# Designed miniproteins, single chains: the designs that were tried, part 52

Each design is a single chain, and the fold is of that chain. pLDDT is the mean over its residues in the fold that is shown.

## One batch from the design tools (miniprotein)

Design m1890
Fold by ESMFold2-Fast:
Structure m1890 (fold): chain A 80 residues (1-80)
Amino acid sequence: KVEEAKKLLEKARKLLEEGRYEEAARLAFEAVRKLAALKDAVTQTALVLEALGILIEARLTGRFREAAERLLELAEEALK
């Protein structure tokens, strides 16, 4: 499960480098979701809600590059 999340993060970083920001944000969100499932219930809920907020804001504003960067950061924190 952690390995699957790491592969999603690698793919998201590659998409971000390619300028495919919306796809990068979506894959980074999936990585956060998978990593959150490994945490306690409170931390899991907090991580998923934060990730959802980032993705919803990006859909409303079109700022998918910023969302992808923030979601990648959140996933890296969830790996610790």
Scores: mean pLDDT 83

Design m1891
Fold by ESMFold2-Fast:
Structure m1891 (fold): chain A 60 residues (1-60)
Amino acid sequence: HMEEARKLFEQAAEYFANGDYKKAVELLNKARQLVTPEEFLRLAREFIDKVREKLKEKKA
C-alpha cells in the first residue's frame, strides 16, 4: 500500500514543517506499518529532503 504510505509521508512533511512534530511522527508510524522496511527507507529519504527544502524556504 505504497500510495497510502506516500500520502501519509506527504502529510507528515507538512506537519513537520509547521512544527507539529507529534502529529508528523504519528503519521510516519502509521506509514511504517503499511510498507516494507526498504520501501519505508525510500519514502523516509524523500521525506527528509522535502522537509529540508520547506525549512530552507522559511528563511525567505
Scores: mean pLDDT 78

Design m1892
Fold by ESMFold2-Fast:
Structure m1892 (fold): chain A 70 residues (1-70)
Amino acid sequence: SPPSLEEIKEILEENYDSTPEELKPTVEMALEVVKLILEKKFEEAAEMIAKAIGGGGVEEIKEKLRELAK
């Protein structure tokens, strides 16, 4: 089965210090998105993802994140 959001958060936190310097900003962004989803801040999480991929699709991303967090 795919890992839970809590498990993904733990993996990201545990591996942060060993992450190459160039990839640390990416891990920080991923960790922030996961934290927002766990807090049920789906619109804010969707806006961060949309910005990272060049914009658009905020409403669709938000609905998918809401379903993932069940």
Scores: mean pLDDT 79

Design m1893
Fold by ESMFold2-Fast:
Structure m1893 (fold): chain A 59 residues (1-59)
Amino acid sequence: GAAAGAAGAAAGGGDAAAVEASSRMNQTHDPEDGRRGAELGRASGAAGAAASGWNGGQG
């Protein structure tokens, strides 16, 4: 659903990006670095969610 999915994806898509970024950062083979990377990825994911929602369903 392009139109209906865009509204839901704008809110959920950004969240999915956060999960993906967190997973990617969490793949770091360092206990400290993995934690830092996960937190950084989470914060960056929140910013990405704002950008995705702002673009209104292209992402």
Scores: mean pLDDT 50

Design m1894
Fold by ESMFold2-Fast:
Structure m1894 (fold): chain A 81 residues (1-81)
Amino acid sequence: GPMAAAADAIAKVLEEHGEPEVAAELRTFMLQAQAEGRDPGTIALAASMLLIAYSVEGRITPEAAKAAVDAMNAALDAAGV
């Protein structure tokens, strides 16, 4: 579904930036939020905010955070969300 595609897109970008642990965390977060019935827009906003927070904390680079957000939005757009 659209959220699985978005979660996979984020994970792929983060893995390509050397952050497989963060990739797994974001995938788990997004799929759990979907299972709890949250709407795609709310999940995308929350995932974006979490990526920004991780960037501010130095867990990932600002470049990786931006690339992950862009990939998520592209996957959701492609799915018609």
Scores: mean pLDDT 86

Design m1895
Fold by ESMFold2-Fast:
Structure m1895 (fold): chain A 60 residues (1-60)
Amino acid sequence: MKKVAIVVAEDRELAAKKALELQKEKGYEVAFATKEQLPLAEQFAEELRKAGYEPEIIYL
């Protein structure tokens, strides 16, 4: 299964920057969200599991 890292941080730019680093270093598919969007990030993770991906939420 393809791994997907979902990076959650208070600052959107910080979350995006960290997600891009993980994509470059680990080759993961990446997504990012703010802490306000955590429920949406969790919902997205469930949808990714149903689609055959292996999501991991990384909380900054």
Scores: mean pLDDT 80

Design m1896
Fold by ESMFold2-Fast:
Parts: structure tokens; sequence; C-alpha cells
Structure m1896 (fold): chain A 65 residues (1-65)
């Protein structure tokens, strides 16, 4: 249904808010945040975005580049 669009909007918003450099994917009903750099700072920002999304009840996976 409309969950895909809503989840993607929330994920993109969270990444922009924390300043993380990542790609958003949606696989088998799960949001996947894929880092574009191996920077520890960027990885921390992606995890911050993921934590915010999980607090909203969204299943999220994080991957390194």
Amino acid sequence: VTKLVGDLILAIGALIEVGADAEVRYEDGTLVLVGKTGSPENEALIEEAAARLRALGLPVRVRRP
C-alpha cells in the first residue's frame, strides 16, 4: 500500500536532518541505509538516523559502502 512511500520519505528526512551521506533502499519491506563513505563520522550519522527511524517503529538495516 502507501507504506513504501511514507517509509522512504521518513528515511530521506532523517538522513538530511542528521547530515548523513547515504543511499536509501527498500528491500522486502525493510528500509536499508547504505553509506557512501567509510568515514566513522558518516557511519555515526547513519546510525543516528537509523535509531530515529527505529524509535518510530520502522525496521531499518544499515550497510557500509
Scores: mean pLDDT 77

Design m1897
Fold by ESMFold2-Fast:
Parts: structure tokens; sequence; C-alpha cells
Structure m1897 (fold): chain A 70 residues (1-70)
């Protein structure tokens, strides 16, 4: 067996990683625009939360525009 997994764990992880990064980047930009100062722990928690929200929204059939409202 090559590098392809029929159970799609690697492809699913790749899609989830892209969505999570997009959500985290949006959260970072929003915080910077509002001038909110966070500790590294708080920033990490918000980035994680934003990434999960992006993934959950996409699974629920929401567009990126709809996820941005979260």
Amino acid sequence: AGEAATEARAPADTEAARLGKWGADYADEKLKKEGIKLSRLEESAIRGQAGLEAIRGARAGLSREEIEKL
C-alpha cells in the first residue's frame, strides 16, 4: 500500500487543517483590529476555538462567509 489511505483520514486531516488555519488566522486578524491584548495561552485557546468553529461550520454546510460570523 502506498501513501493513499482509502479511509480518507489523511485527506480529512488536510481539509480540517486548512479550515482550522483559516479560522485561526481570521481570529488573529480580528483581535489585532480591535486592539485586544491577550496572553499566549489565551491567544492559543482562541485560535483553537476558531479553528474548531470553522471545521464545525463547514461540516454543517455553512459557507466561509457564514462561518466568519462565528
Scores: mean pLDDT 63

Design m1898
Fold by ESMFold2-Fast:
Structure m1898 (fold): chain A 60 residues (1-60)
Amino acid sequence: SLEEIEKKLKELHEKFEELLEQYYEAVEAGDKEKAEELKKQIDEIEKEGQELNDKLLELL
């Protein structure tokens, strides 16, 4: 399960980077609504990543 957690963390990191790029593009474009929605999605990924890191530490 350690390898599965590491794989999931990698996938979340890639998605985080993609959403962060889209977020800054939306901010530059003045699309406040899209920026707020993307920020919400980023916050969700950060929370999921923290939960997986906590689980990883329990296995060590």
Scores: mean pLDDT 84

Design m1899
Fold by ESMFold2-Fast:
Structure m1899 (fold): chain A 66 residues (1-66)
Amino acid sequence: VEEARRALEAGDVEGAEAVALRAYARGDYKSAAESFRLVAEHAEAQGDLERAAAYRRAAEQAEKLA
């Protein structure tokens, strides 16, 4: 989660997404869901509502697996 937050602070949305995907791949669904939510909030703040919706959906899927 902190790694994803740092990536977003640097403007690296793709890096933050990679952090969430790595957490998901290792079975850390809670961290994956939290990281996807951070990416979604960042996208929404930037006005990218389509991308924000996609990341929120990913966070919901990760939560269901936790």
Scores: mean pLDDT 78

Design m1900
Fold by ESMFold2-Fast:
Structure m1900 (fold): chain A 77 residues (1-77)
Amino acid sequence: KDRDLELLKPLADALNVTPEDLLKLAKDIIDGKITDVSQIPRFYGLRTTDKEKILKEKPKSIEEFVDILKYLLDRYG
């Protein structure tokens, strides 16, 4: 519970969202509830290409989601 939030906190801060909102997004993607970029909220501040890359990689865990997001932010930030 707290471990996932702590893992997401620095990424959430970089995107100007709450860790709880980012955790919900990660879980919805992992569970296959979000399959298209139009379903990802605009306030996450990710570019369409970044969102497409996350969906294409099909993360299976919060740790995989974090690794993908760190890679994308390091490339474009």
Scores: mean pLDDT 76

Design m1901
Fold by ESMFold2-Fast:
Structure m1901 (fold): chain A 58 residues (1-58)
Amino acid sequence: GDFEQALAALEAGDYERAIEYARRALAGDPTNGGARFVLARALEALGRHEEAARVLAA
């Protein structure tokens, strides 16, 4: 599913794809904490620290 694709993209260093898939996973299941952490990690890797903090606070 979208979460597995987000995780694979994060592991490959494709942070933009990881963000896309993680957001799609959260749109389908807002309680998916794994997708939230993948999204935050990808945002941090791109230097988007404030966005990452907001994702974890939501």
Scores: mean pLDDT 85

Design m1902
Fold by ESMFold2-Fast:
Structure m1902 (fold): chain A 73 residues (1-73)
Amino acid sequence: LEHARRAFELNVAAGNEEAAQYTVLGIVKARQGDLESAIDYLEKALELSRAAGNREAAEYLERAIEELKDKLK
């Protein structure tokens, strides 16, 4: 969840409101134990961060998604 929080902070700072919103939804779902929905929301945030050229936020989202996928195993 820390990697997703860093991505949220970076997207807010860059003005990427939609990417930040999907990141928050992913964090909320992960905290509820809904890891599949969390991954879906974070993947949408990743696509938006990449489209905006926010490489650092995208890298944090990639790490957050990997961590959640590992918990599904």
Scores: mean pLDDT 86

Design m1904
Fold by ESMFold2-Fast:
Structure m1904 (fold): chain A 71 residues (1-71)
Amino acid sequence: SAAEREKLVEQQFLAVLTEIAREQNPDDEVLRQQMPQLEELARELAKEHPDFYADSVEAWEEARELALERL
């Protein structure tokens, strides 16, 4: 369903954003404080790119570039 796909895309962008956040600052406390913002950004990215699916290294890298533009 469309709702299941939107949730999957949102989860993929959240994973990408979390990876970037950990690379920029590995402090678990800082990451915990940033999580609400990352979750909001993931929802925004999923709405902008509803058909995106990071099923390859190249697609994952493209997702990282899209996420970095919003951070």
Scores: mean pLDDT 79

Design m1905
Fold by ESMFold2-Fast:
Structure m1905 (fold): chain A 62 residues (1-62)
Amino acid sequence: MMEEFEKRAKALAEEILKKNGKITSEDIQRVAEELVKEGASPIEARFLAAKAAQDVLQEAYK
């Protein structure tokens, strides 16, 4: 279950970075809201959204 939300959060973060060239705090909140809509708890969604944004940004430099 958590793994599915992790993949979804990462996909959303990758799409935002591809479209905008950056990920803002507002974008992270947007990803968290989408995960909650898909069934994640608010705490889980916020954590996964922030982690996905950080991971995607770090991967862009590796």
Scores: mean pLDDT 80

Design m1906
Fold by ESMFold2-Fast:
Structure m1906 (fold): chain A 62 residues (1-62)
Amino acid sequence: SLEAEIELALKVMQAYLWKKAGKYDEALRILKEALEFAEKNGLSQEDIDYLRKLIEEVEKEK
């Protein structure tokens, strides 16, 4: 739904802000919450794959 897509976008933006602040554990927490949200709300496989890629990238940077 549009509401789920907006919520996902907000979670990704929040994670990005935490990452920019050097708060990698907080960024990872929010990205993992976003992944669970996407899976529970039946969002696209492309969105799910993108979130998994972002989680891997943040884990490598910390």
Scores: mean pLDDT 85

Design m1907
Fold by ESMFold2-Fast:
Structure m1907 (fold): chain A 55 residues (1-55)
Amino acid sequence: SAMKEQLAEEGERLVVLGIVTKDREVFERGLELLRQAGLPEERLESARRAFEKEL
């Protein structure tokens, strides 16, 4: 659906922004949008590992 596509795009944008800026709040907001968009937990865990490596 268009709504899920928008959630996934915005979520990915915020996840990348959070990783680059080392901003946990921005990162977690992005991750929540990706979860709402229906991304599998494996991909959410991969994103968490990437964020932790940058800290």
Scores: mean pLDDT 84

Design m1908
Fold by ESMFold2-Fast:
Structure m1908 (fold): chain A 62 residues (1-62)
Amino acid sequence: SLDEQIAALEEEIKANPNSPNLWTGLGAVLAAAGKTEEAREYAKKALELDPNYEAAKKVLAA
């Protein structure tokens, strides 16, 4: 389920908080779950870590 994917990504981020791909992944799953504002927050976190991370920009673009 999407909730299980979110929980798994949150645990990985706790272990690896400086990984822009994990923050982007959480944002993408939240967007798929209809949680667009939360998705945007996490995509912005990924861009704070890597400003040129294209996948995170795509999540922000809706």
Scores: mean pLDDT 82

Design m1909
Fold by ESMFold2-Fast:
Order: sequence, then structure tokens, then C-alpha cells
Structure m1909 (fold): chain A 92 residues (1-92)
Amino acid sequence: GSSTQAAAALAQQRAEQSGAKATVTVSGSTVTVTLENADPGTAVGAIGGAVQAELLGATGRVTVSGDTVTLTLSGADESAGAAGLNTLARGL
């Protein structure tokens, strides 16, 4: 099964429970999470997700613009993508 897609659904659900508006897109080995109405805890969760994905061989990037936080994972296999997204979800 797609562990990355399951983790994406969890991350979106957790972000929305914390009051953020979440868009999660999975395209091959690239995962993009855009979180609107984000607080500082959301940004910390996104950074944690990027770090976990990078420890598993992906490239993680976090961009903050006002109250919008964007997490991009590139070169993420199912393990790296799922770990990054699950770490984000736990930090929300």
C-alpha cells in the first residue's frame, strides 16, 4: 500500500484539527504540503518532517510566508515520505 498517501491523509487531518487549512499533493517522489493559517507549532512540525525525510535520504525544504507554511519533500521513497508526513502530523 502507499504509506506516503496514508501519512498525507493523516497530516491533512491533523493540520485541519489545529485550525490550519491543509493541501497535500503527492506526485511521484515529490510531496508538497501547504498549511494556511499556521501557527509557530505548525512551522516546527514542518521542520521536523523535513529533517526526518532527509535522515531517510530525501530532500526536505520548509518555506514560511506570513501564516503559510510549505513543506516540500523531493526524492522521497515511501519510507521517507511517510516518516516526514507522520512527523509533521505528530507536531501539529
Scores: mean pLDDT 81

Design m1910
Fold by ESMFold2-Fast:
Structure m1910 (fold): chain A 74 residues (1-74)
Amino acid sequence: SRKEAFEYFNKGLEYMKKGKYKEAVEYFLKALELDPSLRPAVEGLLIELYEKAPEEEKPYIEEALAKLDVPVPA
């Protein structure tokens, strides 16, 4: 349901605030799976995560961006 999608989306935001980028990505992708209308918001947040993430976590974000056909930021 859309409510469940937003619950996952909000969990993603919580993990993002904690600097747990891999977990944030997993929750954002779960939210998108449940509600595809979240795609623009999830794409924007994944780009923001990529810019903020340490090098060790960037591959997880790159994989997520690739799944959504979003180019990796230069």
Scores: mean pLDDT 83

Design m1911
Fold by ESMFold2-Fast:
Structure m1911 (fold): chain A 57 residues (1-57)
Amino acid sequence: SAAEQAQKERLLRGAREVLASGDPVLLRVALRELEEFLKTHPDPELEALLAEIRAAL
């Protein structure tokens, strides 16, 4: 749906910004948001970012 696509695009941008920041508080928030979305919306691009966030923590 359009709402799901918009949510994905928001998560992609947010995850990239958080990775660039290196802030552990923001990284943990992004990790939780990605895990919740991926429970019902499997996505290889978001899963790759989730792996990068886990590696940064």
Scores: mean pLDDT 85

Design m1912
Fold by ESMFold2-Fast:
Structure m1912 (fold): chain A 70 residues (1-70)
Amino acid sequence: AKEEAEKYLELGRKAYSQGDFEKAIEYFEKALELDPNNSEAWQYLGSAYGKLGDKEKAREYITKALELES
């Protein structure tokens, strides 16, 4: 489970770096389904939504990442 979550996180980062933000969101959501306490995945998910112009979701997911680091 944890190894599979890490693979999805890596795939999401690759998609994000290529500008495929919608694909990055899919991979980060899969990573979070397996490991919901991964603050890095929440940060990337929020950033990807921000890149697509969804400021409300960006704020919600970035806040979630910060709460997990507290």
Scores: mean pLDDT 85

Design m1913
Fold by ESMFold2-Fast:
Structure m1913 (fold): chain A 66 residues (1-66)
Amino acid sequence: SAMKNRIKEELEKVKNTKKELEDQIQELKRNMHQYSAEEFVNKEIEYRNKIARVEIKAAELEKQME
């Protein structure tokens, strides 16, 4: 159905956003020498919080398919 196709498209976008955030965490780790320990931890927490929000959105979209 058109509704299921729309939800699948939104899930793909959410999956891509999560991958981009995970890639940003890896980039942060590669460049950790540019940050203090506190700055590094705070930036990692920020990216992880963004991932958590994206995962909540994915769960809500999957629930709509039930």
Scores: mean pLDDT 85

Design m1914
Fold by ESMFold2-Fast:
Structure m1914 (fold): chain A 117 residues (1-117)
Amino acid sequence: MVKLVESGGGTVAAGGSATLTGKASGFDPARAVFSWERQAPGEAPAGIATVSADGAAVGYAPDVRGRATASVDAAKGEATLTLSDLRPEDTGVYYHVASLESGEVHRGEGVELTVTG
């Protein structure tokens, strides 16, 4: 059974940084693409970062580009997202997502990040 669990949220002041960690199990992480989605209050989840299992291909949404770093340790099934120079607009629920080679997409339960002025 596929399972994704996020950690590392909480309340952070604007201008600070936060590191989110997603752990995945129940599949071969070396054959998956990992991504991070942010769900702002009242909005649908939107993609903010994507990383291949080997870490060689990384993409970022325009609003986090230059402030975000995404990485994966495929042997552990662990993805990490670090956001720097945090803004109130970064507030939301962050989901770790695994896209399997089969075409199945799995999303974790989410972790809340609140950025205060």
Scores: mean pLDDT 81

Design m1915
Fold by ESMFold2-Fast:
Parts: sequence; C-alpha cells; structure tokens
Structure m1915 (fold): chain A 75 residues (1-75)
Amino acid sequence: SGAESLERLGEVMKEVAEKKGVEEAVKYAEEAIEAARKGDLERAKQYLVKAAKELQEKAGMDAVNEAHARYEKLA
C-alpha cells in the first residue's frame, strides 16, 4: 500500500540520517513514519521531503541516494 511504502521509506531515511548524525532529518523521518501509520499520506510525503532536504543539506546528495537504494532493496 501507499502507507506501507511511505513508512518503509521513512524508516530507511531515519537509518541513514542517524548514521550521518543529521538530527533534524531523523526527527522529520520519525514524523513521516507516524503520519504514514495513521494513513495521512499527504503529511507523510511532506515530512519525507523535509527529511530528504535536511539530509542533502547536511550530508550531501549521496546520503539521500543511499536511503533510496536501501528502500529499493526492501520494496
């Protein structure tokens, strides 16, 4: 489902953000996971965008690409 996919992307985004020490991206990813679990796909997408933006700003685009690569292996 869309909710399951967004929750999973949020989980891998959180893992990469924790590994890179980007606390704000961890926080946004956690909010995206919570929103996805509640079925609020709009809110989940908004927080995933915020998480990706913070991760890119603090750890570079390679960190965002790593999160997507991990997600693809789980999907």
Scores: mean pLDDT 85

Design m1916
Fold by ESMFold2-Fast:
Structure m1916 (fold): chain A 58 residues (1-58)
Amino acid sequence: SEEEELLKEIKEIMKKGGHSEEEIKDAIKTFKENFKKDKKEALEVAKLSIENAKEVLK
């Protein structure tokens, strides 16, 4: 699903960035909670946040 693909991308980005397993688990848990509450809105916000983060990190 779209949320699963986003979660995988976030996890991979965090792993490559050197984040701890605990930080990754917390981030994934937070995103899952957001997806459960309002799936469509959470997906849209997550996509925008990821794109902005990638652009700012340049």
Scores: mean pLDDT 72

Design m1917
Fold by ESMFold2-Fast:
Structure m1917 (fold): chain A 71 residues (1-71)
Amino acid sequence: IEKDLLSVEEAKKLGEELAKNPDPVVRIAAFGILAAASTPEAAKALYETVLKNSKDPEVREFAKKALERLK
């Protein structure tokens, strides 16, 4: 359990680093990693923020699909 939690922390650090990348595709992967390492409530807030602030259609489509699954 503790070892799995450490892996989740590593995934969060990777996701945070990749989320700063200017490439929308890399940011989509980063948001997926961060959501997987978070609670459903935190993941929903993350995707809602991405949908509101992203200008890239691919990023917005990803966030919308993720939010549909979190209903």
Scores: mean pLDDT 72

Design m1918
Fold by ESMFold2-Fast:
Structure m1918 (fold): chain A 61 residues (1-61)
Amino acid sequence: MTLSPAQREALEAALRAAIEAGASAEERVDTARKTLEAQGITLSDEEVRALTDELGTRAVL
């Protein structure tokens, strides 16, 4: 998956906010999907989940 730096930062910020709000794993995936769709990016469910796992870990650490 190739995201621009700005798109990656926006997704990471959205995931950080969701984690701080106590979002479940499914809610984090939904947040990632909505953030990507708002930026005109269409990915498969598996790709969204993989990105959510990668960037969610990085957003907390």
Scores: mean pLDDT 75

Design m1919
Fold by ESMFold2-Fast:
Structure m1919 (fold): chain A 66 residues (1-66)
Amino acid sequence: SLKELAEDTKEAYEAAAEDILEYMKEKAEEAKKAGEGEEVAEKLLKKGEEAVKKLKEAAEKKVKEL
């Protein structure tokens, strides 16, 4: 059903968003350990947060199109 497709779409986007956040956190920790500094780590975390926000907006639009 369209309702199940909407729920699956939302879950897929939420899972992708969680993976992006985890990946960016790991990259930020690697940057700190490599001596690249706090600024590089902060930029990576911000990029992850922006990607998650865009993904959430895309999911909401996709669900509305169904």
Scores: mean pLDDT 77

Design m1920
Fold by ESMFold2-Fast:
Order: structure tokens, then sequence, then C-alpha cells
Structure m1920 (fold): chain A 75 residues (1-75)
């Protein structure tokens, strides 16, 4: 199982579990890039963490939790 814990720029938190790590990665990618006002460096770092968790789960079969924090772009 892969668990995604997503903290949005407004401080709201979403937690979602996936049995398929590929589905978890696609969901994370969709959420991370859904808002153009999200800081691109924070978005990229979050995506890399999700990819790493997917790879760890594939190699170990161990349940993985990915914490994704999205920040509003400062302009």
Amino acid sequence: KVTLKITYPDGSVEEKEFDDPEEALEYARKIIFSDPDVDPLTATASLLRAIGAREEYEMTGKPVTVEITLKKKKT
C-alpha cells in the first residue's frame, strides 16, 4: 500500500491510500500540477518524493507513506 498525505497551500490536508503504486503516482502528479499558482520547486520536489516512494515500494513491498506539501508561489 502507498499512502499519500497532501497538505495544500490553504493548510487543508488530504490522505488517500492506493494499492497500486502507479495509480498513486498519477494521482500525485495530477494534484501537484493542477494549480499553476503552486511553487514549481516545491511541486517538483514533491513529485520526486512520490517517485522515490513508488520505487521503494516496488523494491521492498513495504507499505510507504508519502508526505507532499504544496506551497503558494511567492511573487
Scores: mean pLDDT 74

Design m1921
Fold by ESMFold2-Fast:
Structure m1921 (fold): chain A 59 residues (1-59)
Amino acid sequence: EEEERILRSLETLKRYAEKNGWKKTLEVIKEIEEARQKGASLEELRDGLVKAGKTFAEE
């Protein structure tokens, strides 16, 4: 399931963000998690994961 893979990737990034103190990346991940609870589409979750990855690259 694509959603499960995206969520697993977000969980992995969240763990790394917490360990390294990447506050901006962590905030983006939390926003994506909140959007998911509100019924965000798979496209929105995918775009969010890409944004989180870009933010991580800037930490």
Scores: mean pLDDT 78

Design m1922
Fold by ESMFold2-Fast:
Structure m1922 (fold): chain A 84 residues (1-84)
Amino acid sequence: MTPEELYARGMRALAEGNYEEAAKHFEEAVKLSEDPEAYRLLGLVYEEMGDYDKAIEYFEKALKLDPSDEGVRARLERLKARRP
């Protein structure tokens, strides 16, 4: 599968509320091609699953690839404030 196909499958799973399946497809996509949008969606998916540590890791990767993403920056700061 191409990264684009994996991204599309992840987006469909996310729209259906299947966060585990969405995470699987987005993780496979970023292994083939590092995409800040795919990392951003992985952060969102893990946040919805309650895995805040993984959400933080993926949002940090997204921000490293696209430092101008103000939405990711704001979300990352809120998540870090809740970290034990």
Scores: mean pLDDT 81

Design m1923
Fold by ESMFold2-Fast:
Structure m1923 (fold): chain A 103 residues (1-103)
Amino acid sequence: SEAEELNKKGLEYFEQGDYEKAKELYEKALKILEEAGLKDPLIADIYNNLGKVYYKQGDYEKAIEYYEKAIEILKEVLGPLHKALLEPSYNLGLLLLELAVEK
């Protein structure tokens, strides 16, 4: 799908360190899926990827928000014990731990 293609291109830009281009492509993919009204696990993948972008940009509040959105969608679509929850749950847990150790 176009959304899958945009998510893939966003990942390529993220890996190159172009977080602004990655974000633009992820937001475009998300808009397509939201406008289609589909409950698709790809929405969660895009939310997790946006969380990673915000984390790299130092916007930890937005990073937490998007990781939580990814977890919520995955719990709804795939159930609370599905392996797809591992990455966004790990990313959220690590970020919350980092913030808790801040002096």
Scores: mean pLDDT 85

Design m1924
Fold by ESMFold2-Fast:
Structure m1924 (fold): chain A 55 residues (1-55)
Amino acid sequence: MLSPLEFEQLLAYLSTQPSEAVERLIETLKEQGLLTPEQLAALEAMLEKLKKEEE
């Protein structure tokens, strides 16, 4: 599991990445069980926002 600080840094980094890259990472982390339900929800919300900002 990621620490809260590590997760915050990851979230900030991923917010600058293409939605496709973020989606693949979320799928990988979810498959490995490395995310808490709250962390998964935060990443899913960010992915939705990134997809809306992309054409």
Scores: mean pLDDT 78

Design m1925
Fold by ESMFold2-Fast:
Structure m1925 (fold): chain A 61 residues (1-61)
Amino acid sequence: SLEAEVTYALAQMYLALAKLSKDPEERKELVEKTMQLAEEIRRLGDVEGAERLYKEAEELK
């Protein structure tokens, strides 16, 4: 759905910002935002996209 695609793009943006962040607290907040959006994506029916985002976010902890 368009909603899932837009939410996925937003999650990818937060994930990219987390990867570029040099501040541990900022990175943590961006990772948490990415995970929240991944849960929303899963709720919207994109389980594979959600799992991909979760795995990448988890690796940044």
Scores: mean pLDDT 83

Design m1926
Fold by ESMFold2-Fast:
Structure m1926 (fold): chain A 67 residues (1-67)
Amino acid sequence: MEKSKKLIELAMELQRRGESVELDPETLEELEEASREAEKYIPEIAKEAKEKGLSMEEALEKLKEIA
């Protein structure tokens, strides 16, 4: 759970810096695993985001709380 939250935070940071940032293959694999874990909660977060008009950052914060 905590590790997945940290990897989601890392993914957010990479989006902020731009996709030209190169990562180690192991880090990419961990991000993919965290993304799959997060997908369990995406339907709930998507519903809440639409209902409340949450920003992407707010939606990701909710996802970290649940994951």
Scores: mean pLDDT 62

Design m1927
Fold by ESMFold2-Fast:
Structure m1927 (fold): chain A 80 residues (1-80)
Amino acid sequence: MDVPPVESDLSEAELVARVTALLREAIDYQYSKEKNAEEAERALAEIPALVAALAAAGKDALLRAAAWLERQLAAARAAE
């Protein structure tokens, strides 16, 4: 029995869903404050391509993206 890192317990499909949700949350948070609906819609339209590119790069890329997005959201909320 080994104890893998907690992030490695997530499947690729789970990481895709998590990164997608975090990107949507980040865009909604950022552009709601700016009240720029057109820019938000454009950014949201790019999410599937970005997530697909991360998935193609592998599970580690998805893990790093999720961690980075969570940190950026926390920092943005703390700053404003």
Scores: mean pLDDT 72

Design m1928
Fold by ESMFold2-Fast:
Structure m1928 (fold): chain A 73 residues (1-73)
Amino acid sequence: EAAELNLRAARALALGDLETARELAEKGLQIAEKVGDREGIARSLELLGEIAYAERDFETAERYFAKAEELRK
């Protein structure tokens, strides 16, 4: 499930395993998009933003965060 993948992505990010975190967050995003889970999509995008920020790609991080915020409106 998308929620489980997002939780695992958050744990990988906390451990500094950015590659695993990104793969899990991307998989969570795909599943959430397929089932139309707006909250799951927003959470996956937030995680991808946090991962981009950790990679020091601040422009990509801002885009992910902005997209997630729009979905929560």
Scores: mean pLDDT 86

